Designed miniproteins, single chains, continued (3). Designs and how they scored, part 44

Each design is a single chain, and the fold is of that chain. pLDDT is the mean over its residues in the fold that is shown.

## One batch from the design tools (miniprotein)

Design m9604
Fold by ESMFold2-Fast:
Structure m9604 (fold): chain A 85 residues (1-85)
Amino acid sequence: MEELKAEAEKLFEEAARLAAEAAKLEKEAEATGSEELRKEAEELGKKAEELAKKGAELLIEAGESEEEAKKKELEAAAKAAELAE
């Protein structure tokens, strides 16, 4: 049980990190006009979203409510925005 919660926490942290990287690459792509950086930013953003979703699913599997799982997803998104600056 606790192992699922720990894994979910790691997934949320990784999701926040990837989302922040995606945001940084997106800004760089906009500044440089690089299509490659834009595509990489979109890909990282998608991966971050999937990791956050998996984290929420693990919390539900561990016995947390859907409301708590959703709250953790939103917290990860807020953390990503903070990291992206």
Scores: mean pLDDT 79

Design m9605
Fold by ESMFold2-Fast:
Structure m9605 (fold): chain A 101 residues (1-101)
Amino acid sequence: GNPELEALARRLAARLATLLGAPADEAVAAARAALAEALPGAEISEETEADGDHEVHTLVARRGDLEVRVTLGVRDGRLVAAAVEVERDGEVVGAAVDARP
């Protein structure tokens, strides 16, 4: 593994954990801010898709050879799950955050 990529994934996952239960718009804005803080000057793209009774927001930040993908699962207008993937030079590390059942 790459310790720096693993540390970045863990830090972002920990930040996203604090957003569980937040309204979708607040969670997306906070996730975008967290990505901008983690990768200053990165281009951030956003995509939203409906998946049954869930809404999925995907934010991708790219800077050089580094890509960070954040996936946010929304149900009933609130964040219920999140995942982070960090990729550099073909190495991928991930961390997931789920609300307790």
Scores: mean pLDDT 82

Design m9606
Fold by ESMFold2-Fast:
Structure m9606 (fold): chain A 62 residues (1-62)
Amino acid sequence: MEKAEQYRADAEANRKAAEEALKGDPVTAHAAANILLAGADTNEMLAERVRKKAEEERRRLE
């Protein structure tokens, strides 16, 4: 559970960094923003995986 929150926080940070990057030169800003957004998607996927594993453990105990 706590690990999933950490991944969500990292995803939020990456999205904010991407928004800041888009304020720069369009050529370099778009490339940087795409990398940061891909990182955010990865962190969201990791958060979901951790959450799902915790729920499966709870389901097995029910």
Scores: mean pLDDT 73

Design m9607
Fold by ESMFold2-Fast:
Structure m9607 (fold): chain A 65 residues (1-65)
Amino acid sequence: TTRLTALKLRAVGIGIEVGASVRLEERDGRLAVTVEGASPEQTARLVEEIRAAAEELGVPPVVLV
């Protein structure tokens, strides 16, 4: 969906700003987020920002894996 593509682009952009790699995958009606190269604190912030964007775009809930 176009909204999911928009969310993926935002997630990649947010990751780049903190020097981390972020990937989103849709599985079983959920969005799985993988974050590499970030501290635990940065990872928590990234996941919260992605969740907020997902809510605004009306896409499935985001979970960290």
Scores: mean pLDDT 76

Design m9608
Fold by ESMFold2-Fast:
Structure m9608 (fold): chain A 63 residues (1-63)
Amino acid sequence: MSAEELEKKGKELEKKGNYGDASVLYYEAGLLSGDKNLYRKAAELSEKDGDKESAKSYDELAK
């Protein structure tokens, strides 16, 4: 799956309120593309999901 496909799927899950699964897809998209903004988005969604540990890890990757 391409980074673009992962981002699209993540946006669909975010729209449905599935923040945990959406954050994982944005993280995977960031790994494939190297775009640190995708890690920031993953951190934001993990925070909305209540997963503060994953959010902190994603924020560190976005530096």
Scores: mean pLDDT 83

Design m9609
Fold by ESMFold2-Fast:
Structure m9609 (fold): chain A 67 residues (1-67)
Amino acid sequence: MEERAKAAEEAARAVLGDVEVTVEIDPSGYGLRLTADVTPEQREALARIGGASSDIERLKAVAEELR
């Protein structure tokens, strides 16, 4: 499960650039959590890419919560 978090963090960094991103597995082990300062435009970019991956879709949901 940690491999999913690492892959998601790398994918998020690829989209957001030099933004500081931290991805962690929920304590239950059944979810992902992203901590990052994202703009609405960056969130939309993640959404377009995240359609191909469930992990990135979860990152998108967490980024929305930060707004």
Scores: mean pLDDT 54

Design m9610
Fold by ESMFold2-Fast:
Structure m9610 (fold): chain A 80 residues (1-80)
Amino acid sequence: MEEEKRKIAKEAIDDYLETMKSLVEEAKNATPEQKKELITSAKKMRDEVIKLGEKYNLPKEELDRVKAEFDEIIAELEKA
């Protein structure tokens, strides 16, 4: 049961990462106003992913890695 829930959480996190890649592509052709909205959405998804990982007790090492990947994508969006 716990292993199955953690697997579902990891799959959801992977789906969020794919969404983030889409946002980076959109940001390159977006207006400044649209880019600001995309960055806001990315930050909200980051918070949701962290909460999901905490809820299912993902190892700290895994949570730190996921957080770092999302932070990197957000930084890329901000610099685009």
Scores: mean pLDDT 78

Design m9611
Fold by ESMFold2-Fast:
Structure m9611 (fold): chain A 72 residues (1-72)
Amino acid sequence: AEEIAKKAARLAVELAEAGESIMEIHEKLRDFLVEQGLSPGVARILAGTAAMLIQQGKSEEEIRERLKELLE
């Protein structure tokens, strides 16, 4: 759980820094999370949460903590 949350938060920040749109961040995070072994439904929820937190200007650490809560 913690490892997946760390990787997803890092990826979300890297995609935002690269200038990807919120929609592209959501799509790439969803695909990444499915590759990590999450169900498509859980991956969608986590990807959507991370993308929204990026849109709100949240830090990598804040995104990581939120995703960890959802995985617990």
Scores: mean pLDDT 84

Design m9612
Fold by ESMFold2-Fast:
Structure m9612 (fold): chain A 55 residues (1-55)
Amino acid sequence: SARERAEEYRELGERAFAAGDYRAARNHYGWALTLEPEDERTRAAFAEAERLVLA
């Protein structure tokens, strides 16, 4: 389902973020948000990863 696929992308984003790969984390969170745009937790994580890429 779309929900399960979004969860897989969120987990990939979390692993990338933990590894310090903020660009990969942003991209994975972005795909999760494409599938579940109203997921506020993933949106916040995406914004944080994007901010760290630009720092």
Scores: mean pLDDT 86

Design m9613
Fold by ESMFold2-Fast:
Structure m9613 (fold): chain A 71 residues (1-71)
Amino acid sequence: ATEYLNKGREYDEQGKLDEAVKYYKKALEIDPNNEQALRLLRSAVAELERQDPNHPVVKEARKFLEELEKK
């Protein structure tokens, strides 16, 4: 279950924010209570949005975060 979180962190460290966001999202799909994955997803989405606000991964991740906040 932590493999996606670890992959996301690897991509984040490499500056591959789009891949990092995808893997943090996958980690939360498996374990929605993973606070570390949630914090990392929010951070990566904010950085990716700052670099490319029209990136499709940003739009999808924002919808995913909204759904998580409702339960």
Scores: mean pLDDT 80

Design m9614
Fold by ESMFold2-Fast:
Structure m9614 (fold): chain A 61 residues (1-61)
Amino acid sequence: MEERLEAILADESLSTEEKILALSMVAIGAAVEIAVAKDEKEKERARRVLDRAMEAIRALE
């Protein structure tokens, strides 16, 4: 998921609107992973992805 977040941000072919949509989908996916992950390490990774996706959306606004 972190690799996908970086790929979205680095993709110059995507408009700002398309980046916000893609990042919103990453944030939703990370929130689901937090809810279903059984291992604390996996939850912590998902929390970092969620936080970064939300921060990136905020920066693009």
Scores: mean pLDDT 79

Design m9615
Fold by ESMFold2-Fast:
Structure m9615 (fold): chain A 64 residues (1-64)
Amino acid sequence: SELEKKLRELSEQLIRLGAEETLALMKALLNKDDPEKVAEYLKRAEEARKKAEEVEKQIAQLKA
């Protein structure tokens, strides 16, 4: 169904955003001696997390 397809797409997006957050946090750690790079990667991680929270809300609404 169209609903099942949309839920799958949102779930895949959530997995990708989680991976993006993790990768950004790892890059911040690997560049710990460069405060500008650390700040940039932490900002990317925060943005990915906020997008993931919005996707989770959409999934919850569709399952209700």
Scores: mean pLDDT 88

Design m9616
Fold by ESMFold2-Fast:
Structure m9616 (fold): chain A 77 residues (1-77)
Amino acid sequence: MRAELLRAVGLALARQILTPGVTLQEIRDAVRAAVRAALPDASEEEIERTAAEVEKQLSARWRADPALYLELIEEAR
């Protein structure tokens, strides 16, 4: 579950980054939408907490291994 959620959100982020003129708010909205799709029965508070945790974990992973970020960008094409 957690690894699949990280992948789904990572792909959503990669797709937004490939979109010309994307804003930080649009990226945040895409992350929340991906979390909501993965956890349809979760409350908005749970979605917000999960989105923040996933963003933190993805950021840490991509800092440790930038190749993971590049793989997600390629998959999002």
Scores: mean pLDDT 72

Design m9617
Fold by ESMFold2-Fast:
Structure m9617 (fold): chain A 68 residues (1-68)
Amino acid sequence: SMEEKEARLKELERNFQKVYDKITDPELAKKLEELYKETVEKIKKAKTLEEINRLLDEFERRATALII
């Protein structure tokens, strides 16, 4: 539903902000911003909740790799 998609987009925004606040390198910040934008667009186009969950999981893995 639209309500579920909106909730997942808010979850993505919170996860983005947590990682973003830990980055001091402007090149890493730029990479995270691009990953966030890509993930937002993919979630908007997603047809199933399972697809959205995979996109959120991939974002978390890739975003955390930038700070480790």
Scores: mean pLDDT 86

Design m9618
Fold by ESMFold2-Fast:
Structure m9618 (fold): chain A 57 residues (1-57)
Amino acid sequence: SLEEDIARVEAAVRTVGEAFGASDETVQKAIDLARELLEKGESVELAAMKAANVVMD
């Protein structure tokens, strides 16, 4: 489901953000981006990759 996909990507983004020392603000921005992309019908894979790029930048 969309909610399960959002939760999965959120967990992944938080894990990557912690590993790369991203700020809470940057992690939240990445999660917000992932949610928007998934709601627009983007794939979980592509949404996760785009969000991960935010916390790894």
Scores: mean pLDDT 82

Design m9619
Fold by ESMFold2-Fast:
Formats: structure tokens, sequence, C-alpha cells
Structure m9619 (fold): chain A 98 residues (1-98)
């Protein structure tokens, strides 16, 4: 499976989509692309970066989201706690946009 996640810069600059919605979509797609065995700490670090991206300026948000996507792809999605963190990060991104 190749990357399902669109380019973060294109996602964050898309018309008609909120920043939180774009980040949530990228996070969920990165989880679907996951082939890693990274632990819950990796998922939490990725989630924190994604949430920081919701309030950052555009260049910083792009870099934070790129790092979050990379870390979520390295996360062990067979671990329910890691998946819960990923879903929580997506929900918080949308909530921070409201």
Amino acid sequence: MKSKVPDPEELLTAPGVTRGQAIARAVLLAGEDSTGEGDVKTAREAGNLAIEATSADLPTAVELLKKAIELFRKTDISNPEAVSILVAAALLAVANDL
C-alpha cells in the first residue's frame, strides 16, 4: 500500500476545508497506512504534533503535520490504546477548529 495521505500543504490550503478537518483527515489516513510497530509513546508524540498544527502558522503547521503523519505511520495500530490516541487526536483537531 502506498501513501493514502495527500500532500499536507495541499490539505491545509484547500478551499472549503477547515484546518482541523484537514488535519483530522491526514491523521486518520496515516493510521490506515501504518505498517510500523511503534508504541503508545510514538502515537502520543504524533497526536501532540497534530494538535499543535491546528493553531500554528501555515509553514509551521505543514512541518508539524508532516512529522505527525510520519509518526502515525510508524505506530502499531494493532494496539487499541495507540488507535484510541490517533482517533482522539483527529477529534481534538476538529474541536479546536470550532
Scores: mean pLDDT 78

Design m9620
Fold by ESMFold2-Fast:
Structure m9620 (fold): chain A 91 residues (1-91)
Amino acid sequence: DPFSGSIQDTINYLIDNGKYDEAEKLIDKLEKLVKTPNGKAEILYQKGLIYFKKNDYEKAISYFEEALKLSTDPVLKERIKKNIEEAKKKL
């Protein structure tokens, strides 16, 4: 699973510091390595967070809803649902 520890922290750091192009490139590389439904959900969730930070709330919701369909982790599902609610409030 490419989503453990430092890689997830690196993606979060890039997004939080407005380095969206670098975050997207790293996510695209990780997407090629991901084999599990929950891993694919994590990829889609991270893409949703980038669009949320760019104020593209419609695109963010689209990615979050796709992530929610694939997620098998209850903790990730709750995070996704919360971010969908927040994005909808911004529309």
Scores: mean pLDDT 83

Design m9621
Fold by ESMFold2-Fast:
Structure m9621 (fold): chain A 80 residues (1-80)
Amino acid sequence: SEEVIKELEKLVEKAKEALKNKDYETFKKLLGEIANLIIENKLLSLEEVVKFVDKLLVALENDDVEGAIKLLDELLEKVK
């Protein structure tokens, strides 16, 4: 639904702010909320969600904030 997409957009913006602040604990919590929202509303397959989460965690391990932000934008475009 449009309401679910708007909630997802809000969570993604909060996740981007956490990344910019290098608040990785808050980012991981928000990533969990994003993944749950996508799965519960069947916006993407479980396999696609797992792939995005894995890529985001790898970017985080490498302190690649720009890459993580790009991945969040790609995720959001895929569910729209």
Scores: mean pLDDT 86

Design m9622
Fold by ESMFold2-Fast:
Structure m9622 (fold): chain A 72 residues (1-72)
Amino acid sequence: HMEERIAELEKKYQAADEALREAAAAGPAAAAERLPEAVAAQLEALKELGLEPPRSAAEIEAALAAIRAAVA
């Protein structure tokens, strides 16, 4: 039921977080390719958990810019 769904979403979120970390470590070109997909996966997982992700395009762009800056 809900507990199993939460566990699956947590695994997806952890996988996305790990992918972001590995993309950042792999270098700017690899990070630029992978970061948008990994961030989208994290936001979807948060949304499915009923948590409040960034709602506006500006907030999402700011989050992506911060991640890109971290890998630069």
Scores: mean pLDDT 59

Design m9624
Fold by ESMFold2-Fast:
Structure m9624 (fold): chain A 57 residues (1-57)
Amino acid sequence: GPVAREAAEALGVSPETLQKAAEAVRNGDREKLEQIAKEAGLPPEVVEAFARAVLDA
């Protein structure tokens, strides 16, 4: 939802990065998710949590 997007942006995660993370989670692509998290400078579990919150919206 909107709160998840605002929290992600506050941590420096762009809407494009969040969309790519959501697609990686939806596809079960752990390697892609870990790459996205590394590029964002965040732990993979944090990026996965935001991606899942966006998918549930």
Scores: mean pLDDT 75

Design m9625
Fold by ESMFold2-Fast:
Structure m9625 (fold): chain A 58 residues (1-58)
Amino acid sequence: MEKVKERKKLLEEIAKLVEEARNSTDPEQQAEIRKKIDELIKKLKEIDPSFHVEVLLP
């Protein structure tokens, strides 16, 4: 169950960051947010390698 909770937490963090990127008007901040999204997606794949999240990337 620990892995399931961690996966859900990562998905929620990714979703929040995607919304933050959409609402940001600063390209520097958007780039930083995208880096964080990428890091979280990497973590998500490490926990669940069968999961495909490419559709979450703009």
Scores: mean pLDDT 72

Design m9626
Fold by ESMFold2-Fast:
Structure m9626 (fold): chain A 67 residues (1-67)
Amino acid sequence: GPLPPGHVRIEVSRMFVNAQAVQPLVDRYGGSLEVIDYEHGLVFVPRERAEDLIRELRRRGFDARLL
């Protein structure tokens, strides 16, 4: 769907490593998660929270990229 105002998209890969950790983490950052498949997710998060969430996802072994 379309981006909420003030939000950005993050692509998350390697969700298979620990998929159950992604939703609670995204929730903590005020975002939402759309699961594409077992390896890939799209995260919608407030722009000001995006860099911190990307850093935390990468620290936890996921690939994460701002779209």
Scores: mean pLDDT 83

Design m9627
Fold by ESMFold2-Fast:
Structure m9627 (fold): chain A 89 residues (1-89)
Amino acid sequence: PTKVVEGRNPKTGAHAVLKGKTLYLGEVLDIKEGDVLTTSNGEEATVKSVKVEGHLTTVTLDRELDLKPGDQIFFKGEVIMAVEYVRDV
């Protein structure tokens, strides 16, 4: 089953969804290919591709992240997603 992780950036209020290896952000961040995202549980994923379309950013990661409610995703030491809900599909 594929995990769907939902949350938001606590600083901006932008919604975020991680589905498998794809992170959908409701905001435009200075994220580029080769950047590393880290998590509050000590995981790391490398950004493979970034697509910006209007106010939305789609990020493809090199691996899935094992996130649970209360975990956070960081970029350059800043929280970009706080996990609120996780489900399997």
Scores: mean pLDDT 85

Design m9628
Fold by ESMFold2-Fast:
Structure m9628 (fold): chain A 68 residues (1-68)
Amino acid sequence: MKLSEEEALEKIKELLEEAKKAVEEGNYDTAQKLLKEARKIEESVELSDEQKKEIEELENEILGLYTA
């Protein structure tokens, strides 16, 4: 699936925010699935360095929660 850069970024952010909430609720299976879907979108679209940095920051926050 191909999305515009803007659509991909917004979708990834939505999935990452949902994953963060799932981790906070103890729903690790759901969080892992959401993270996987966000990564698939990132891999399927060409994003700018700035957009990748923003996604990386969100992923790092969620990974910190997931591994705690």
Scores: mean pLDDT 74

Design m9629
Fold by ESMFold2-Fast:
Structure m9629 (fold): chain A 73 residues (1-73)
Amino acid sequence: MEEVRKKMLEAAKEGKKKLEELKKSVTSEEVAREAGRVLRAIGDVIDAALRGVREGKISREEALELMKEAGKL
């Protein structure tokens, strides 16, 4: 059950790590901080979508819409 969710969380963590590396190169500290916040929000939405599908609470199409909305963030 949690394996697909683990992979998505790991992807979000890797993206978060890349954004932390960007903080060293970005002169604007606020930009780097906002990027980290956005990545966390994306991770939360993806996690909720995967969880909903696995538990049968939402359809695969609804999960895709949630992930699409997270990508917009």
Scores: mean pLDDT 65

Design m9630
Fold by ESMFold2-Fast:
Structure m9630 (fold): chain A 82 residues (1-82)
Amino acid sequence: AREYVKKGNGQEALKAAKKKLEEVGEDNPQALADLAEALVSLGNYQEALEYAQKALAVDPRNMRARRAYAEAKKKLGEQGLL
């Protein structure tokens, strides 16, 4: 579900992250990590997992991508979707 306050913050973060990814390319681990974090904040865990995995494929030590991956995987597992 989309929460009013959280959706506002997450939507702006998602828009900024998508624009950055288009500017720097899908091989930039920081841009991919930013996008994954924004998707986690919106509760879009499936897409967050995909982008976090892409970021970790480029930079496996990216702490932000690792956190987004762990959170998305945990939430999907709790929902029986993993």
Scores: mean pLDDT 76

Design m9631
Fold by ESMFold2-Fast:
Structure m9631 (fold): chain A 86 residues (1-86)
Amino acid sequence: EKTEISAKAIGLVLGAIGAMLEGDYDTAAKYAEDFAKLASTLPGPEAERASKHFKEAADYAKKGDVEKALEHMREGLRELSKALDA
């Protein structure tokens, strides 16, 4: 299960980065929302923080604020990594 979740997370991060590089912020936001949903399937405070960061990333991506979207994606991935290792 953790291995499958890690594989999904890799796919989502590649999709989000690719969409942002193409200027497709709506698609990037969709991938960030999928990350938030993935994080919400995991228990614990790290997973909850990851989900919140991914939701913030989606909101900033929709606004075209790439720098803040990437900051929240980074923090979300950091918290998701802790949730998967816990």
Scores: mean pLDDT 79

Design m9632
Fold by ESMFold2-Fast:
Structure m9632 (fold): chain A 103 residues (1-103)
Amino acid sequence: KVEEAIRLMEQGKYDEAIKLLEEILKEDPDNALAHAVLASVYGLKGEIDKALEHLQRALELAPDDPEVWLAGTGLIPGLYLQGKIDEAEKLRKELVAKANKLL
């Protein structure tokens, strides 16, 4: 199901991807990967505040998941491009802190 949302995102069908991911989260609100993909889609739409909210939820649910970290690193350039420097630096610091907690 999340793979279908990723395909929609890759096709530029962001609203369809969001709708599908919201339905997935209605069934499983703790689906960290669905939150991570939602963060990516909102980031691509330029809705950075929503992207950050979903990324933080994904990191809380699955702090050690490399796929969640990958979504986080992908969001950082968009934050800088929109002048959200503090959010970009905070995200970088959080990802480093998560990496340091693994070992």
Scores: mean pLDDT 77

Design m9633
Fold by ESMFold2-Fast:
Structure m9633 (fold): chain A 117 residues (1-117)
Amino acid sequence: AVTVTGSGGGTFPEGGSATLTGKVSGADLAQSGVAWVGVAPGEPPVNLASLSADGSAQAFAPRVAGRATISRDDAANTVTLNLADLRREDTAVYYPVLLPAAGGAPAYGEGVPLTVV
């Protein structure tokens, strides 16, 4: 089974920055696209950031564009979301998602709660 462990959450000040990490086990990250999905209280899931398997294509949701960066380290099997200039609206649970290039089902990792005060 593929497992993705999330880390880097907690309580952060408005205007600060957070680094959220997903560690992949049971699969080689190099063959998969990656995404970060945010679930704010009472809101539907939003795909906030994505990065293709080869790292050449990336996309960001409007609410985080210009403040977010997404990166991957295939040797370490990690995917990272950096979110700068934190806003109270960034308060959410963030899920790393593995998107297999072979067309398998997406693997949702452990949710990482982030609170902005």
Scores: mean pLDDT 83

Design m9634
Fold by ESMFold2-Fast:
Structure m9634 (fold): chain A 67 residues (1-67)
Amino acid sequence: SELEEAIKKALEEAEKAGVRLLLAGASVDEAQAHFERLLSEKLKELAKKYGVSVEELRKLVEQIRSE
């Protein structure tokens, strides 16, 4: 679905940002915190765009990441 593809893209962008921090010399914990912050922000934007709750999007993220 369009929503599922948007979530996958948000995950990919957040993961890339975390990797960029690691390459710049940040710790794994700092990179993980940055990933979680960006993912949270992107999910809030998607929740507003698609008229769904952030909680519903978090469940979809968990399902996608378990594949």
Scores: mean pLDDT 83

Design m9635
Fold by ESMFold2-Fast:
Structure m9635 (fold): chain A 65 residues (1-65)
Amino acid sequence: MKKLLEAYFAAAKIAQEYGVILELEREGDTLVVHVKEKTPDALEAVKRMQEEAAKLGVKLRVVFE
């Protein structure tokens, strides 16, 4: 639970740094990132979120809609 929360805060911070609008959801042991716009900055932010989630051992699923 703590690592999932750390991944959540890391994703939120990365989104703020890149100016990306997103929605974060929990689905069991998976953090789901709903990205509102598919921009170059959003793609870079997602890549960084995936790297941080991997370091924490948290599953990350990305949805672009």
Scores: mean pLDDT 80

Design m9636
Fold by ESMFold2-Fast:
Structure m9636 (fold): chain A 109 residues (1-109)
Amino acid sequence: SSLSPEQQALVALLQEQRDVLQGLLAGYKELAAQGDELAAEIAKLLEEAIAYLDQALADLSKWREYLIQAYKQVLKALVLLGLVDEKNIDKYAQAVAQRILEDARRRAS
């Protein structure tokens, strides 16, 4: 493989995150189809998050930037659900990126 062990672990972690968001998106799309306008807004944010993860997977040199943008969309959805304070979006998005970096390094060891 042309990827380093850390890059291989990173790809696996980004794909795992993408799979989780795809599952959530499917659920919110079903609710939106039933006329739930909040679910429609959340589905849109999840689609934007998945698009950013696809960009991270396409260009690993920018993975952290794209992952942070992906999780800003996820955190906006959580703000709409009353689960997160809007002021913490940037802080929590950065924390997710740091966790994924640490997990990739651990898997590569």
Scores: mean pLDDT 92

Design m9637
Fold by ESMFold2-Fast:
Structure m9637 (fold): chain A 66 residues (1-66)
Amino acid sequence: MKELTLEQIKASLEAIAKELGISFDELVKLYKEDPEAFRKLLKEKLGLTDEQIENVEKAIDKVLES
């Protein structure tokens, strides 16, 4: 299975933030400060499943580890 590069992961997260009408930094801040509001926003605005939200959370963690 071909893993995404950190640049590709970050670009995907920036695209998600843009669809939500916020910046990538605001997306990361929401995930860190209010993970319940973060999950609710992704479900209500983008219609993401719990599995898709977990993948977004893991993607943020990978970007922050670097």
Scores: mean pLDDT 79

Design m9638
Fold by ESMFold2-Fast:
Structure m9638 (fold): chain A 95 residues (1-95)
Amino acid sequence: SAKDKIVEILEKVLDWAREHGFPDDLIAEIEEEINRVKTEQLSVEEMEHLFARLAVRVLEAADALGLTPEQRAELIAFVKEAQKEVVKILDEEVK
């Protein structure tokens, strides 16, 4: 289902954040949003807003971590691809 695919994408974001030492509060926020997707019937708009909000939060947290230019470029590419996959999944559900 679209819901399962979105959860898989969010779990990949969570794994990347854990691997790169993101703060516990952001890890908890990502886990809470994954649980929300699993337990609630979210609209396409609500899921798009959820993902966009998390993407902004992850990128802001990365600035505080002192990532290398290479790690920052990797994160930006990862977030952009994740956003693209989410939009594609949600677009296919509306059709």
Scores: mean pLDDT 77

Design m9639
Fold by ESMFold2-Fast:
Structure m9639 (fold): chain A 55 residues (1-55)
Amino acid sequence: MKTPEEIVKEFLSLPKEKQEKAREKINKYLDEHPDATPEERLEFAQKILEEIKKE
């Protein structure tokens, strides 16, 4: 499982347009799931990162 630091590094390595898309999706998830645990937030961020990398 990737660490939060590894996920952040991968996001920062993406083009700005992809970083923006990822941030929008993550922010929407956090707004819709305020009770989400740190682990659930990390899993979602990793899922979005993988989806954005494939686009």
Scores: mean pLDDT 76

Design m9640
Fold by ESMFold2-Fast:
Structure m9640 (fold): chain A 53 residues (1-53)
Amino acid sequence: SPKEQLIAQNEKSAEELEKRAEEYKAKGDELMATFLKTVADGTRFVVERILRS
C-alpha cells in the first residue's frame, strides 16, 4: 500500500541521516551530528506513530 511504501522510504531516510550524523561526529562537528540525529529520531518517531495509528 502507499502507506507501507512511505513508511519504508522514511525508515531508510532516517538510517541515512543517522549514518551521516556519525560521519559529522567523527569529523568533530558535534552540532551538525546532534542536529542530524535529532531529525532522524523525529522521523522514526512519526513513522512508528503512523504505523500504529
Scores: mean pLDDT 84

